# Designed miniproteins, single chains, continued (3), part 102

Each design is a single chain, and the fold is of that chain. pLDDT is the mean over its residues in the fold that is shown.

## One batch from the design tools (miniprotein)

Design m11530
Fold by ESMFold2-Fast:
Structure m11530 (fold): chain A 92 residues (1-92)
Amino acid sequence: MIEEVREKMRELAEKAVEALKKDPQLAGDIATYAAALVFIEVPGPEARKLVTEIAVEHPEVAGYLANAFAIVSGKTLEEQKKLAEEAKKRIE
């Protein structure tokens, strides 16, 4: 499960880097979805570690991931699920 989430996070980070060249708001939405998904799928300490690993691998969107993480980490599970749903809708 954690490895599947890590791979999904790398995929989303790569999409965010690509999106940043055309639409910075879309890059932000992708980062928000990634942060929300990781908090839903893994425990808080592991979520923080995973987001940090992915941000180090993708420095172009590290700021977007850090901002999304700060916003999402302060939310309840219900709010995180709502953020993930809304962000996914904007990405798709």
Scores: mean pLDDT 80

Design m11531
Fold by ESMFold2-Fast:
Structure m11531 (fold): chain A 100 residues (1-100)
Amino acid sequence: MSEYERLLARAEAAARRLLALVREHASPDQTAAIEGTLRALLEALRARDVAAAERELSKLSGLIQQVARTLSPEQRAALDAAASALALHARGVVELVRAE
């Protein structure tokens, strides 16, 4: 497996973990918006579209902050950790694409 394929797989796994937490704590409308943004982000990463990936990461950050405002400190910490893991792996993919 290439480094790109490994980081993409980690981003996909992190996105699934984040979505599971969002489904437990967010409204249906917030969940749908985050699910759509996660799908668009993963599509951008697979297409090696750095500009689209950066836009979707920015949108995701804003949506996660809206969900976090309604949560307990412990739930917020778990959500922030899951979002940070996704951002780390997604940015890893973006950096590999930029280095090509």
Scores: mean pLDDT 88

Design m11532
Fold by ESMFold2-Fast:
Structure m11532 (fold): chain A 80 residues (1-80)
Amino acid sequence: AEELAEEIKKIVEEAKKKIEELVKEKKPLSEIQKVYDEMMKKIQPLLDKIEELDPKIAEETAEYVREKIIEMENLVLESL
C-alpha cells in the first residue's frame, strides 16, 4: 500500500512539474488538460489498489492528490 502511495506521489509531482513548464511556455489549455488526463489515467488504478489494501493510506493519498491538483489549478488560473 505505501509503495503504491509513493508511486502516485511521484506521478503527481512529475505531472505538476510538466504543467508548470507548459504554463511558463504559454501552451494552450488543451495541452495542460492532456497532462492532467494522463496523470489521472496512471493514478486511478493505483488508488483503486490502495483502497483494497489499506483504506487509511488510500484516504491520505487521495488528500495529497487533491492538494496537488489545487496547486496545479492555481498555476493554470494565473496563466489566464
Scores: mean pLDDT 80

Design m11533
Fold by ESMFold2-Fast:
Structure m11533 (fold): chain A 72 residues (1-72)
Amino acid sequence: AFTEQQLDGVADLFFRRGVFSLEEMLANAHLVPGVGPARARLLYEALRREGVESLAEYRAKRAQILAMLQGA
């Protein structure tokens, strides 16, 4: 199962630390507790699928994204 903490960690890497590619996300996955490469890929792809372009949009859609990931 995915947690809010894992999703928040991936969003932080993506938007705050400038990790904008999948390759960079996989290289930095170890910085998010409990997230390996496979889980980082799924979390990254979920953020991209929901069209999230900023931390503000992510925070508005966090519950929806988490529900989608838990329902898969």
Scores: mean pLDDT 69

Design m11534
Fold by ESMFold2-Fast:
Structure m11534 (fold): chain A 65 residues (1-65)
Amino acid sequence: SVTSKAANLILAVGYIVEVPSAELIKEDGKYVIKVKVESEEDRALAQEAKKYLEKAGYEVELIEE
């Protein structure tokens, strides 16, 4: 069970900003996460951020470099 609130959007954005190899871009009603995958942890964190944004009702694209 999860409580989704507007606060979760800000928290999800903050989570992406905490990933040193990731960038969050907002484009035409969707979010794009760009991550430079140097380890499995980088990928896992980016995927977790994607899940949080999707639970908040946003379309999310994940780009791995």
Scores: mean pLDDT 61

Design m11535
Fold by ESMFold2-Fast:
Structure m11535 (fold): chain A 93 residues (1-93)
Amino acid sequence: DIERLEEALAALDGVLEEALKATADFERLREAIRRTAEALRETLERALELLRQGDLEALAAFQAARAAEFRAWAAEVDEALAEDFAAFEERLK
């Protein structure tokens, strides 16, 4: 039903407007994304350096560490999203 979609969009617009007023939560999410991107860049640069050196043993160890970093980055993003949604729920009360 079109009416239900219009009501859902209006509710979403309201939640988004309240989210934009929560500057701290928005910057928290942005900071988590920025830190994740920086860590990924450093990880890729190090992997490329090890590949150029032909140190396959060090590369394998670094790839294992990179997998752990990826899990940490996913957790940081999830935490930032959880804080953002918690702020939405507070403002909707």
Scores: mean pLDDT 60

Design m11536
Fold by ESMFold2-Fast:
Structure m11536 (fold): chain A 65 residues (1-65)
Amino acid sequence: MIKHEVVYGSPETVVKQLKRIAEFARENPDVKVIVTMVTKEVSPEVQKAIEEAREAGAQVNLSIF
């Protein structure tokens, strides 16, 4: 199974969504989780959440514009 997620919004919303995705990836190791994140800037808090999601097994693709 493949789960595609698009993450967009305020830094607080993005962090919350990435934490939810990390939990899902940890609980569902058999699911390939692919995240597309669209952002203008990556804050340290957002970067930490991205790293946690990747550690949980999610593939995070970053699109900066």
Scores: mean pLDDT 79

Design m11537
Fold by ESMFold2-Fast:
Structure m11537 (fold): chain A 82 residues (1-82)
Amino acid sequence: SVAERARELAQKLEEEAKKYRDKNPKLFNYLSTAAFYLEKFARGDTSYLDKAISYLEKAKELGSPVAPEALEEVRRIRDEVA
């Protein structure tokens, strides 16, 4: 389900964010915030998808290697629930 995919992606983003906690606090915050919003979406609130996309776009601008692929997955999820 889209909820399971969102939770799995949130877990991967949270683990990735931990790598940046001391090295790049902005990347840590953007990836962790995106993960948080994906967890909110998985609990039934579709309004958090656009917020997750926004923070993943910010992470991509900072050079996150995982943000581009995560953005594509979240956009696919959004298209499936529209």
Scores: mean pLDDT 87

Design m11538
Fold by ESMFold2-Fast:
Structure m11538 (fold): chain A 86 residues (1-86)
Amino acid sequence: SEEALKELEKRAIEDGDLVAREWLFSDYLGYLLDKENPDKTLPSDRAAARELAENSTKEQLKEIFDLIKKVGEENRAKRQAAVAAA
């Protein structure tokens, strides 16, 4: 959901919500980055995800959300092209 992603971004970047950041690194971002960059290892352990969430800068988080948005846009464009071709 676009709204859920926007809320997560606000909480992780603006509010400094560690739970939002931990969720980003452990559950959401792991799936997305593994698909795009299989050579990048992300924490599957909640403790490691928490440490990454605490030590990530706002700039690093913005880069991650920008990547998520870019992948989302590319996936939407691909889906729309497939529908238009049908």
Scores: mean pLDDT 66

Design m11539
Fold by ESMFold2-Fast:
Structure m11539 (fold): chain A 72 residues (1-72)
Amino acid sequence: DDLQKFLQQLDKKIKEIDEQIKAIDKQIEALKKNASDPANQQQIKELEREKQILEGMKALLEGMKAWLEKHL
C-alpha cells in the first residue's frame, strides 16, 4: 500500500527531526557551560533559532500524518 509506505516515510522524517533537535539541545548545554564567551552566546542564539525552525517543521509533518491517518 503506497499510502502506508508514505506514512512510514513521514514517521522516519519526524524521528530524524527529533534526533536533530536533541543534538542541538546537547550543543546548547555544552556552550552554556562557558556562557560568558560572546562567541558562545551568538552560537546559542543561532542554535535556538535552528531548533525553532525544526520544531515548526516537525509540527507540520505531525499534522500531515494525523490528517492522513484520520482519512484512512
Scores: mean pLDDT 86

Design m11540
Fold by ESMFold2-Fast:
Structure m11540 (fold): chain A 66 residues (1-66)
Amino acid sequence: LKEQWRELIAKAARELGASEEVVEEAVKAFEAAPTTGQGVTKALVVLEKAGIDSNEVSKLMQQAIS
């Protein structure tokens, strides 16, 4: 489950134009968190600080799990 969310975050970030360094940083933030929910939140904060629209990332992830 957590690994699936990690891949969804990385895929959504890449689709929105994040660099590999930013994707790696977001994934590391996700992996370091004790829960999936906290990991998603931390990854979105990393992406937002890098100029990636966190709302669009969330939308892509939500569509993938629907």
Scores: mean pLDDT 79

Design m11541
Fold by ESMFold2-Fast:
Structure m11541 (fold): chain A 95 residues (1-95)
Amino acid sequence: MELSGEEILKAMEEVAELAKKEGKSYPLTLDLDKLNEEQLEKVLKLVEENKIALLLFHSSADPAEVREAQKEVVAERKANPDKAHIKIVEAKPAP
């Protein structure tokens, strides 16, 4: 979990640097279950500072809901490309 979260954070930092260099927002999709609280806080800060569109999902979330959320985040970014957009897809409720 921690190593996977560090890899995600490193990739996020690289995307943030690229966004800052080009002055553009980038849509990203990240597995929330791979991030601890500290890593999630750093990701959210990078997203806000660099105006990135971010979708967070639990690995147990419905793939159809994740796809729908991705469409919504992309549409929101297209409408307001100069702002950060964050959406979270919750895990399925236990049966």
Scores: mean pLDDT 69

Design m11542
Fold by ESMFold2-Fast:
Structure m11542 (fold): chain A 132 residues (1-132)
Amino acid sequence: ERRERLKEVLRESHELADLAADQASSDRKALTDALNKGDKKKLKDILSNTAKRSKEMAERLREQARRLREVGPSSRGVQELVDMLLAAADLLEEAARYAEKGDVKKAIDALDTAYTTLLGASKGARELLESL
């Protein structure tokens, strides 16, 4: 049934958005802590790891948005969820670029915005699931 397949993809979207939000929050906290302590070596290591993880997660979010678009109805709620996942992917790629340049403050800002967007995506996916 089309409804059951949509439920599965919405559940996966909710789980991925939560995972991505937790990752962004964790990376932001690690960067903020290292910056406040003045540990330049640890900060460089965290920036490198943040860039790699953010790029990998952005790719996963783009793939999830594609799956939603293929399986979901052309409803406003599904389109808004797709747009939130794509916006979060763009923000994580931005965070990765700033992290690679060593721009810690801009990387943190991009991660904070991505975190808020991903919480919205997680909530949106859950609400759509509950409506089915």
Scores: mean pLDDT 90

Design m11543
Fold by ESMFold2-Fast:
Structure m11543 (fold): chain A 98 residues (1-98)
Amino acid sequence: SEQEKSELLELLQSAKSKSGLSQKAWRVTIRSIGLFLESLVGEPLSSEEFVYRLLKTLFDGLAAAEKKRFMKFFHISEDKVDDFLKGLAIEIVEERKK
């Protein structure tokens, strides 16, 4: 729903703010991830669910120490990682449409 999408984006913006990343650094990061994922799949990213599944697969492939560093950097608890990756997928797909 639009309400659920709004809540995911609010979590993402909160995490971005807590990370200390500038707007420019954030946009470069989102664009870089989008380009990397397009290179992996060989096609334009148009599905938020598909991008979320790719991000989840990559995150699950990280070592425990890397997962902890990721969560600490974005000030996200383990139970919020899934929602964060869903919000990230939404923003990646929207940036690729520009």
Scores: mean pLDDT 84

Design m11544
Fold by ESMFold2-Fast:
Structure m11544 (fold): chain A 78 residues (1-78)
Amino acid sequence: MPISDEEIAREASEIAVAVVKSVAEHNPSKMDPDQLLKFAELLVKNGDLDGAKEIAEIARKVGLDETADKIEEMIKKS
């Protein structure tokens, strides 16, 4: 194992948020609710609650309110 689990978790979280932001800015209508939920689950599991909140806010801005609500519930239960 050349990298610590904490470094892997941090990089994965940063990439997930960056990808979601990019899609929201360029093609918001093509955002996949299931993919957003998976990214949010990854962030919550890695302890990045701020990243998960940002994904929830992006989901709400693009009209995926139900997805945003589910992500916010995951954060509250963590």
Scores: mean pLDDT 76

Design m11545
Fold by ESMFold2-Fast:
Structure m11545 (fold): chain A 84 residues (1-84)
Amino acid sequence: MKPSDEERAERIAKGALEYLKKNDKLELLEQYKAVAEHLKSKAVEYFEKAIELAKENPDNPEADEYFYKGVKELVLKLIEEAKK
């Protein structure tokens, strides 16, 4: 079966989350936020929340959840823009 744009975005978001857990979490979150701000994506709100939660407790699973949602939104926006 060919993956949908949503399935593709979910797969990319899952990979990004696995990478985040193995690397400097705050540095990566700030980088993703900067990209989302440049693209004026709703993902900025998710990354800002993830950064706040990670600063208070880097092991907070809600920070990981917000990051996943942010990456999914950002990837969906990039897929839509690539079709133009």
Scores: mean pLDDT 79

Design m11546
Fold by ESMFold2-Fast:
Order: structure tokens, then sequence, then C-alpha cells
Structure m11546 (fold): chain A 68 residues (1-68)
């Protein structure tokens, strides 16, 4: 089944938002990992959050692929 243009644009918007959030969190993670005194619990929490957002992005991309 094909998605409508408005439905496709909404999904693209969600994917772009997730990519932006992942990019920002990865930048924060790199800064923390460069600091030997960084809070390891915060590093772990950021890694978990990035993984969750990447899984959400992958699920949306899979939905778009199946609807094409």
Amino acid sequence: SQLSRSELLALIGEVLRLIGEITDLRAELRQLQADPNADQARIAALQDRIAALEAEREALLEQMKKAS
C-alpha cells in the first residue's frame, strides 16, 4: 500500500527530528568520553538514549519501506 503525500511528509519529519536528536546526543557523548573525569553513569545513560532513538528511527524507516 502507498502512503499519502501528507503521511509520507509526516514520517520524513519524524525521521529528521530523530536524526537531529541523535546527532546532538552523539556530540555530547564524544565530549564526555574525551573527559577522563566524566560521570560514567551519564555516559551510560546517553549511550542507552542514543540506542533507543536509533531503534525508533529504524522502526519508522522500516514502516516507510513496507508502505512503498
Scores: mean pLDDT 86

Design m11547
Fold by ESMFold2-Fast:
Structure m11547 (fold): chain A 91 residues (1-91)
Amino acid sequence: SEEIQEYTDFFGEVLRGLAEGKMTSRKEASPKLEELFKKAREAIAEAQKTGDLEPAKEAVREAIRELAKELGVSKEIEEDVIKAMESWLDS
């Protein structure tokens, strides 16, 4: 649980940094960003409890795609972030 939380928090910070670095406007999206990260963290925590990673991967993928769309992050960065998160969940 602690180990998965560390990976989730670290990856969450990486995703935030990537999104901020790719933003072309000063549009505030903090409440939605926090909600998406919270949902992803909760899904990963539940997956660790049940041992089933598929629902967690799906929830995380949807959260990342929606975040990328709202913040104007490129599809290339979106796909790289999804691959990195799925790789960490498989670890």
Scores: mean pLDDT 62

Design m11548
Fold by ESMFold2-Fast:
Structure m11548 (fold): chain A 99 residues (1-99)
Amino acid sequence: GPTPEEQARHQRLKEELARLLVETPVSDEALKIIRKMAESPGLTPWQARVLADKFLEAIKNAKEKYRLPEEEAQRLADNLSTVQAEELIRALKEYEKLK
């Protein structure tokens, strides 16, 4: 199984992702992409990056955006692998730089 260090890193990434998802207005299309990632835990790092880039575009191109409740953001983050969480955190941080 995962080492204590790997478990601690995964937990920190889930907590950071949940916080960013609460702070960043999202769209229905962006949430569909996160749910698709959660249903696909065996995604390669490249596949996770492609979906994270689509997530970023789904936020950028959305006409309607809303803030997630903290419980929903945490639930979404909890269902993601370490690699998936890293790629979504990267996408959300890039979006914050673009406004």
Scores: mean pLDDT 85

Design m11549
Fold by ESMFold2-Fast:
Structure m11549 (fold): chain A 79 residues (1-79)
Amino acid sequence: SSEQEAALEAFLREARERIVAAASTGDRARAEATIEELVEEFGAFLRERFPELSEEERELAVESFRRLALALADEVLAS
């Protein structure tokens, strides 16, 4: 639904801000720790806000989130 899409966009916006802030310190370990926290939070978010998704679909979404988060952190750390 559009409400679920808005909630997802809000989560991803806040996640991006946290990743950028952590990576902007130049500390890779802090960026990776922040991503690990966000991966757990995203999994919980999907279970609560997208209960219609199968477990496999949620696992794939979490994996995609992790990959994108690491790519973003790498980009910021390289700057």
Scores: mean pLDDT 89

Design m11550
Fold by ESMFold2-Fast:
Structure m11550 (fold): chain A 78 residues (1-78)
Amino acid sequence: MEEVVEEFARRMGVSREAAIAAVATALYELGKEEEARELLVGRLGIPEEAIPLVVQLAKRFAPEEVEEAKKLVEEYGF
């Protein structure tokens, strides 16, 4: 997972925090909710209750980043 986040940040030219949010949103939409929770709660300190809001905001404000993150997480077998 660390490698996926770092590769995404590099490809998109975004901060590590933005990369984590995009990758976690992609995982959440692909049904990998536990992996998404590990990133958002474990790395960003986001409360579990706020996960749906973070996902919705990422999809609204960075839809292209979320789509690229979906491709990347699928490449890594998630």
Scores: mean pLDDT 81

Design m11551
Fold by ESMFold2-Fast:
Structure m11551 (fold): chain A 91 residues (1-91)
Amino acid sequence: SLDEIRAEALARLPAADHAAFDRHFDRFAALLAVLEEREADVSDETLAALVEATEALVALLRSHGLDRLALEVEVEEGVALLKVAVARVTK
C-alpha cells in the first residue's frame, strides 16, 4: 500500500531528505487519487504530471539505494495508468 511505502521510505531515508520525500510522495499520492476519481475523463496533462511525479520520487529513492521501494512506486503508477486505459476503452 502507499502508506507502507511511505512508512518504509521515511524509516530508511536520511532525515535531511524527509521534507523532499514528503513533497514528492504527497504529489504522487494526490495524482493517483485524481486518476481514481476521474477514470476515463482524466486529462493527458494529469497523466503527464503523474509520470513526472513518479520519476522524481523514483530518482530520490534510487539515489539512496532503495530500489525495491522505487519499483513498488513504479508498479503503483503502472496499475493506475492501466486502469485509466481500460476505462477509456470500455466507455
Scores: mean pLDDT 88

Design m11552
Fold by ESMFold2-Fast:
Structure m11552 (fold): chain A 76 residues (1-76)
Amino acid sequence: MYTLSEELSKLLGVKEMTMAEAMYRLIDYLAENKLVDKNSTVVDLSGTPLGKILGVDKLDLADIEGIEKLLLKHVV
């Protein structure tokens, strides 16, 4: 179980979770904010609050290991 950073916790609406739950919350956030393109696994986070918090401009939803490593940088 991981404790998310305050900024990421506020954005995703949860503070403590498993990595699998953090991944699902991230995907739900992307879908709710219409950031997911049906024709691409790559999400453009440029200028988004999530992109600023995670420090990335793009996220590849097919790169599960990369997303997990990125989320681990934002746990306390």
Scores: mean pLDDT 78

Design m11553
Fold by ESMFold2-Fast:
Formats: C-alpha cells, sequence, structure tokens
Structure m11553 (fold): chain A 73 residues (1-73)
C-alpha cells in the first residue's frame, strides 16, 4: 500500500505541475501574439480603403478577430 500511496502522491504533484505549466504556456503563447502583430501590420498598410470583412477573408479569420486585433493595439 505504501507503493500505491507514493504513486498517488506523485500523480497529484504531476497534475498540479501540469496545471501550472498550462497556465504559463497560455501567457507565453507566441502564436497569439504573432497573429495580432500580423493582423496589425496588414491593417496598418491597408487602412486606406480595405474593410474589416476583406481583411478577415484574406487572413482566414472572423471579422470579430480582426476587430479585436485592432482594439488590442
Amino acid sequence: EVFEELRREAEEAEKHREEAEKHLEEEKSPEIERGYEFALAVIKNVREGISLKRLAEILGVSEASVREAIRRR
């Protein structure tokens, strides 16, 4: 039973660690940041006449996502 207890404790510690790592990875999501930076660069260059709908189509995302990228900056 000592073996089962030790394994349970190790599993619990590992779960806690995974949860903390998941939280940290969320904060360090470079894909999210790159997505916004890319959208911002496109918007900056085409703000002279391109609509949000057009940008969303080009980027392959929703219009709401493009609007959120603008708001983020």
Scores: mean pLDDT 60

Design m11554
Fold by ESMFold2-Fast:
Structure m11554 (fold): chain A 66 residues (1-66)
Amino acid sequence: AQSHTLPLSSLPAAGRVLADYLVDRGLAERNGDTVTFDADDEAAAALASGDPARLGAVAAALTAAA
């Protein structure tokens, strides 16, 4: 029920990686330069928060693929 829309161009590098990940997995919808997603997914919630620490942590987890 929570929907968030963010411009891709306004996101930091880590946030942009997460946005691309969400779109690729079908967890987000791209409308030109914007991405719309639900806050139910941790990556989506991190993007919506704009918290650099949270964005960095999620991006690191996705990149590590341990």
Scores: mean pLDDT 68

Design m11555
Fold by ESMFold2-Fast:
Parts: sequence; C-alpha cells; structure tokens
Structure m11555 (fold): chain A 78 residues (1-78)
Amino acid sequence: AVPQKLVQQAAEYLKERVPSHADKAASIAQPLVQYAYEKQLNLAGTLTAAVEYLETGQLASLPEEDEVALKEILEGLL
C-alpha cells in the first residue's frame, strides 16, 4: 500500500544525492519508503538520514530504534 510515486521520487533523490549508489537507488528507496509509511515517519527526514548514512556511515538525527532499522535496510542492499 505504498504509493509508487513516492518510491520513484525517493529513488531520484538518492541518485542525485549519492551518485556512487545510483545503481542501488531504486532497491534502497522501496524499503525506506515502506518503513517510513508503516512507522508514520517524516519521509523527507528518513531520506535525509539515509543520505547521511551512505555518505558518512553515521545516523545522528533518528531515535535508536529507527537508526537500527534503517542501517539494516541499507546494509542489506549494499
């Protein structure tokens, strides 16, 4: 029940912000948007945190439970 338009927009955002992972952007976007939707998280904040993790290896702006979940999603797809 995730809007595909949001997944596509998230994938394009990831391609622009972390071009080194552009080939994985669509695979990363789907589970990130799904997680944000199910947990009622701010999508822009979730995508910004994912970009920060892909660039720096750190998530500093999320609750611990969401940080762990996002790391597992990102590490499983990279």
Scores: mean pLDDT 75

Design m11556
Fold by ESMFold2-Fast:
Structure m11556 (fold): chain A 58 residues (1-58)
Amino acid sequence: DLSEYASEVGKLAMEGVRRAEEAGLTSAQERARAAMEAISEKTGEELRVPVVTAPEAA
């Protein structure tokens, strides 16, 4: 049931984006992190959302 799985993952990603926006996180990286965290929770994969402090303001 790939289509059902993909639909749920997309829904979780959108929920993450919405929560990030509510928290005032407008940066694309913050939204991407929220989406990745939601996907990781759903898949149970080791998609650890790395809390990466900018290595050199890159």
Scores: mean pLDDT 61

Design m11557
Fold by ESMFold2-Fast:
Order: structure tokens, then sequence, then C-alpha cells
Structure m11557 (fold): chain A 86 residues (1-86)
């Protein structure tokens, strides 16, 4: 059901949030670039926006919009990681 899909997505996003919070702490501890730190912070903000929309039982249209924002933030994070490795 759509309700079960929403619950599963919420669980996955809460796990992703914990993972990215740990990543942010590690990046700060090892003095990573401000650009990479900012990209992780932006990704966490986007994750939190989707979690809030799901917890408020927002319409699917709103959730898809917030997921699109998360996809864009995750892409910028991937690009920042690639730049650090180059």
Amino acid sequence: SMEEQRKKLLELLRQAKATFEAELADLRARGASPELVAAVEATLEAINRVIEALERNEPLEVILEKLGELQAAAQRYAEALAAERA
C-alpha cells in the first residue's frame, strides 16, 4: 500500500540521516574542505525536509518535490567527493 511505502521510505531516510550525520562529524574531525562539508550539510537538510513531509503526511506531490531536491543535493555531494579524490 502507499502507506506502507511511505513508512519504508521514512525508515530508509532516518537511517540515511544517521549515516550522513556520522559522515559530517568525520569530515569536520579530519579537516575536510569547506565545499565538501557544505555539500554534506545541504544533503542532511534535504533529508530532513523529506522526513518532515512524510511525518506530516503531506501529499505525494510534495514528497516527490522534496525527493527531487534531495537527489540534486546528493548529486552535488557526489561531485564534491569526486573533486576531493582528483
Scores: mean pLDDT 88

Design m11558
Fold by ESMFold2-Fast:
Structure m11558 (fold): chain A 94 residues (1-94)
Amino acid sequence: MRVVEVKASGRNPADVVLNLAEELEKQGIEVDRDLALKVALELQIEEDIGLLTEEVAKKLIRKFLEENGLEPLEIKVELEGNRITEISVKVAYE
């Protein structure tokens, strides 16, 4: 089992999640791009309706990581108001 830590930022939720997927792929982790797009859209909808919180973002990111076969050890989300600006994850995989 291996442990990696990656950080991604962006201008909107979709950009942040797609950058997170790219950083995971740079570590040799296979990422389902369709799942990444789905999570990006879900986060964008939550922002648009004013319900995006740190807890909602962490829940959606955890689900994304788990659906890609990763064990989330730590998830940190930075928000500016109701907008995600940065995500940091520490994950275990094999």
Scores: mean pLDDT 83

Design m11559
Fold by ESMFold2-Fast:
Structure m11559 (fold): chain A 89 residues (1-89)
Amino acid sequence: GPGEAGAEAALRGATEGVKASEDSKGASAATAGALSAIGALTDARLGVASDEEAAREAARGARGGAERSTTPKAREALLRGAEAAERAA
């Protein structure tokens, strides 16, 4: 559903954030965002969370990654993912 698509967008944004990160701290923050999105998608697919809850959780992870990122391109990718997930929630 739309929430799952939003969580997938957050995962894409976080993955792009990892690739764009120029430092280990930024890469770690983006990786944490990606892992949060994977967990949210897994919970939704197992039926332990709604699609909307998964989108909100994935958005929070991506936004947290953006706040800790020091690379502007990584921050932009994470924020795009977070905003897409927030719209789907």
Scores: mean pLDDT 84

Design m11560
Fold by ESMFold2-Fast:
Structure m11560 (fold): chain A 70 residues (1-70)
Amino acid sequence: SAAATRAAAEAAGRALRAGDRAAAKEGVQNMYKEGGATEAQAQAALDALDAGDDEAASRHVVRGVIEGGA
């Protein structure tokens, strides 16, 4: 649902700002499962989080929210 997608995006962004990479990854996965992110967008964000690149992960999450919604 749109509400579930928005909630997942907000959770991912909040977790990323808090430095909780595990919660941020879960939020990104939930955004994809709810249809609010493309596979490529979700994969790029997950790859950045796995690499510990908080700056790249932040850019991917923020861009997803701004350009397409969650």
Scores: mean pLDDT 69

Design m11561
Fold by ESMFold2-Fast:
Structure m11561 (fold): chain A 82 residues (1-82)
Amino acid sequence: MIKALDEKELSKEEQELLKEGDKIAQEIVEIGRTLPPEKREEVFKKLKEIEKKIQEAVENSDLEKLKEEVKKLKEFLKEVKA
């Protein structure tokens, strides 16, 4: 839900990756809300860890790490849908 507001220092590629990541994170949250409490906690904990790594990658301008973490987020979405 929360995206980087300081878009001015971000490359177009970073902006696109953050937008994709935010969309995927929202889908994971919606699916997580339908899960039993124990599984929901695990899903939200993992989501929060990936979001922290995304923020670190943005702060360090590490495009490769940002791509890696967004890819992990996409794989996690597929996992929670199963």
Scores: mean pLDDT 77

Design m11562
Fold by ESMFold2-Fast:
Structure m11562 (fold): chain A 66 residues (1-66)
Amino acid sequence: ALEEARKAVEEARQAIAAGDFTKALEYINKAREYVEKLRKEGHDEEAERLQAEIDTLVRELAAAYN
């Protein structure tokens, strides 16, 4: 779950940089799913860290789209 979450965040970041907003949103949603799995598994600290990364990507995506 942690490795998959990190990969999803990185894929979303790359998609934003490439201007592929549909792909970026897909990976952001995938990363959110992995964050929820981490919370259910008791990895709250890592989940919170990754959630902060996701929040940053969502803000970047919104700024780039508008």
Scores: mean pLDDT 80

Design m11563
Fold by ESMFold2-Fast:
Structure m11563 (fold): chain A 116 residues (1-116)
Amino acid sequence: AIKDQAVTLLDRLVEARTSGNTDALVEILAEIKDLLPSQNPAVELLYFLATGTLPKSSPRHEELAAVADEVERARKLADLLGLNADVVVKLIKALDSGNKEEAEKAAEELKKELEK
């Protein structure tokens, strides 16, 4: 259930960010926030992909806030969540550049990590 919701939210987040749809991003972030009490690693990753950080309630917030570079923060979060850091970094770079094709490819790789 939570994994299925996270996969759907990831696809919606990629589409919203690569199309510049800020209204959709606000709605997606609200749905991610509602799932944060689950403490599921996929939900924390989605929050990071939407905001570039973690909520102050996360035990990982201070460790990420100490890292000024977004790519290095992405690597650190991936390591803390037991995910492939190279896949998370590819996704962040593609989202930041607005490269929909590369973002969709990285998201498909990330879905495989989340399904484990």
Scores: mean pLDDT 81

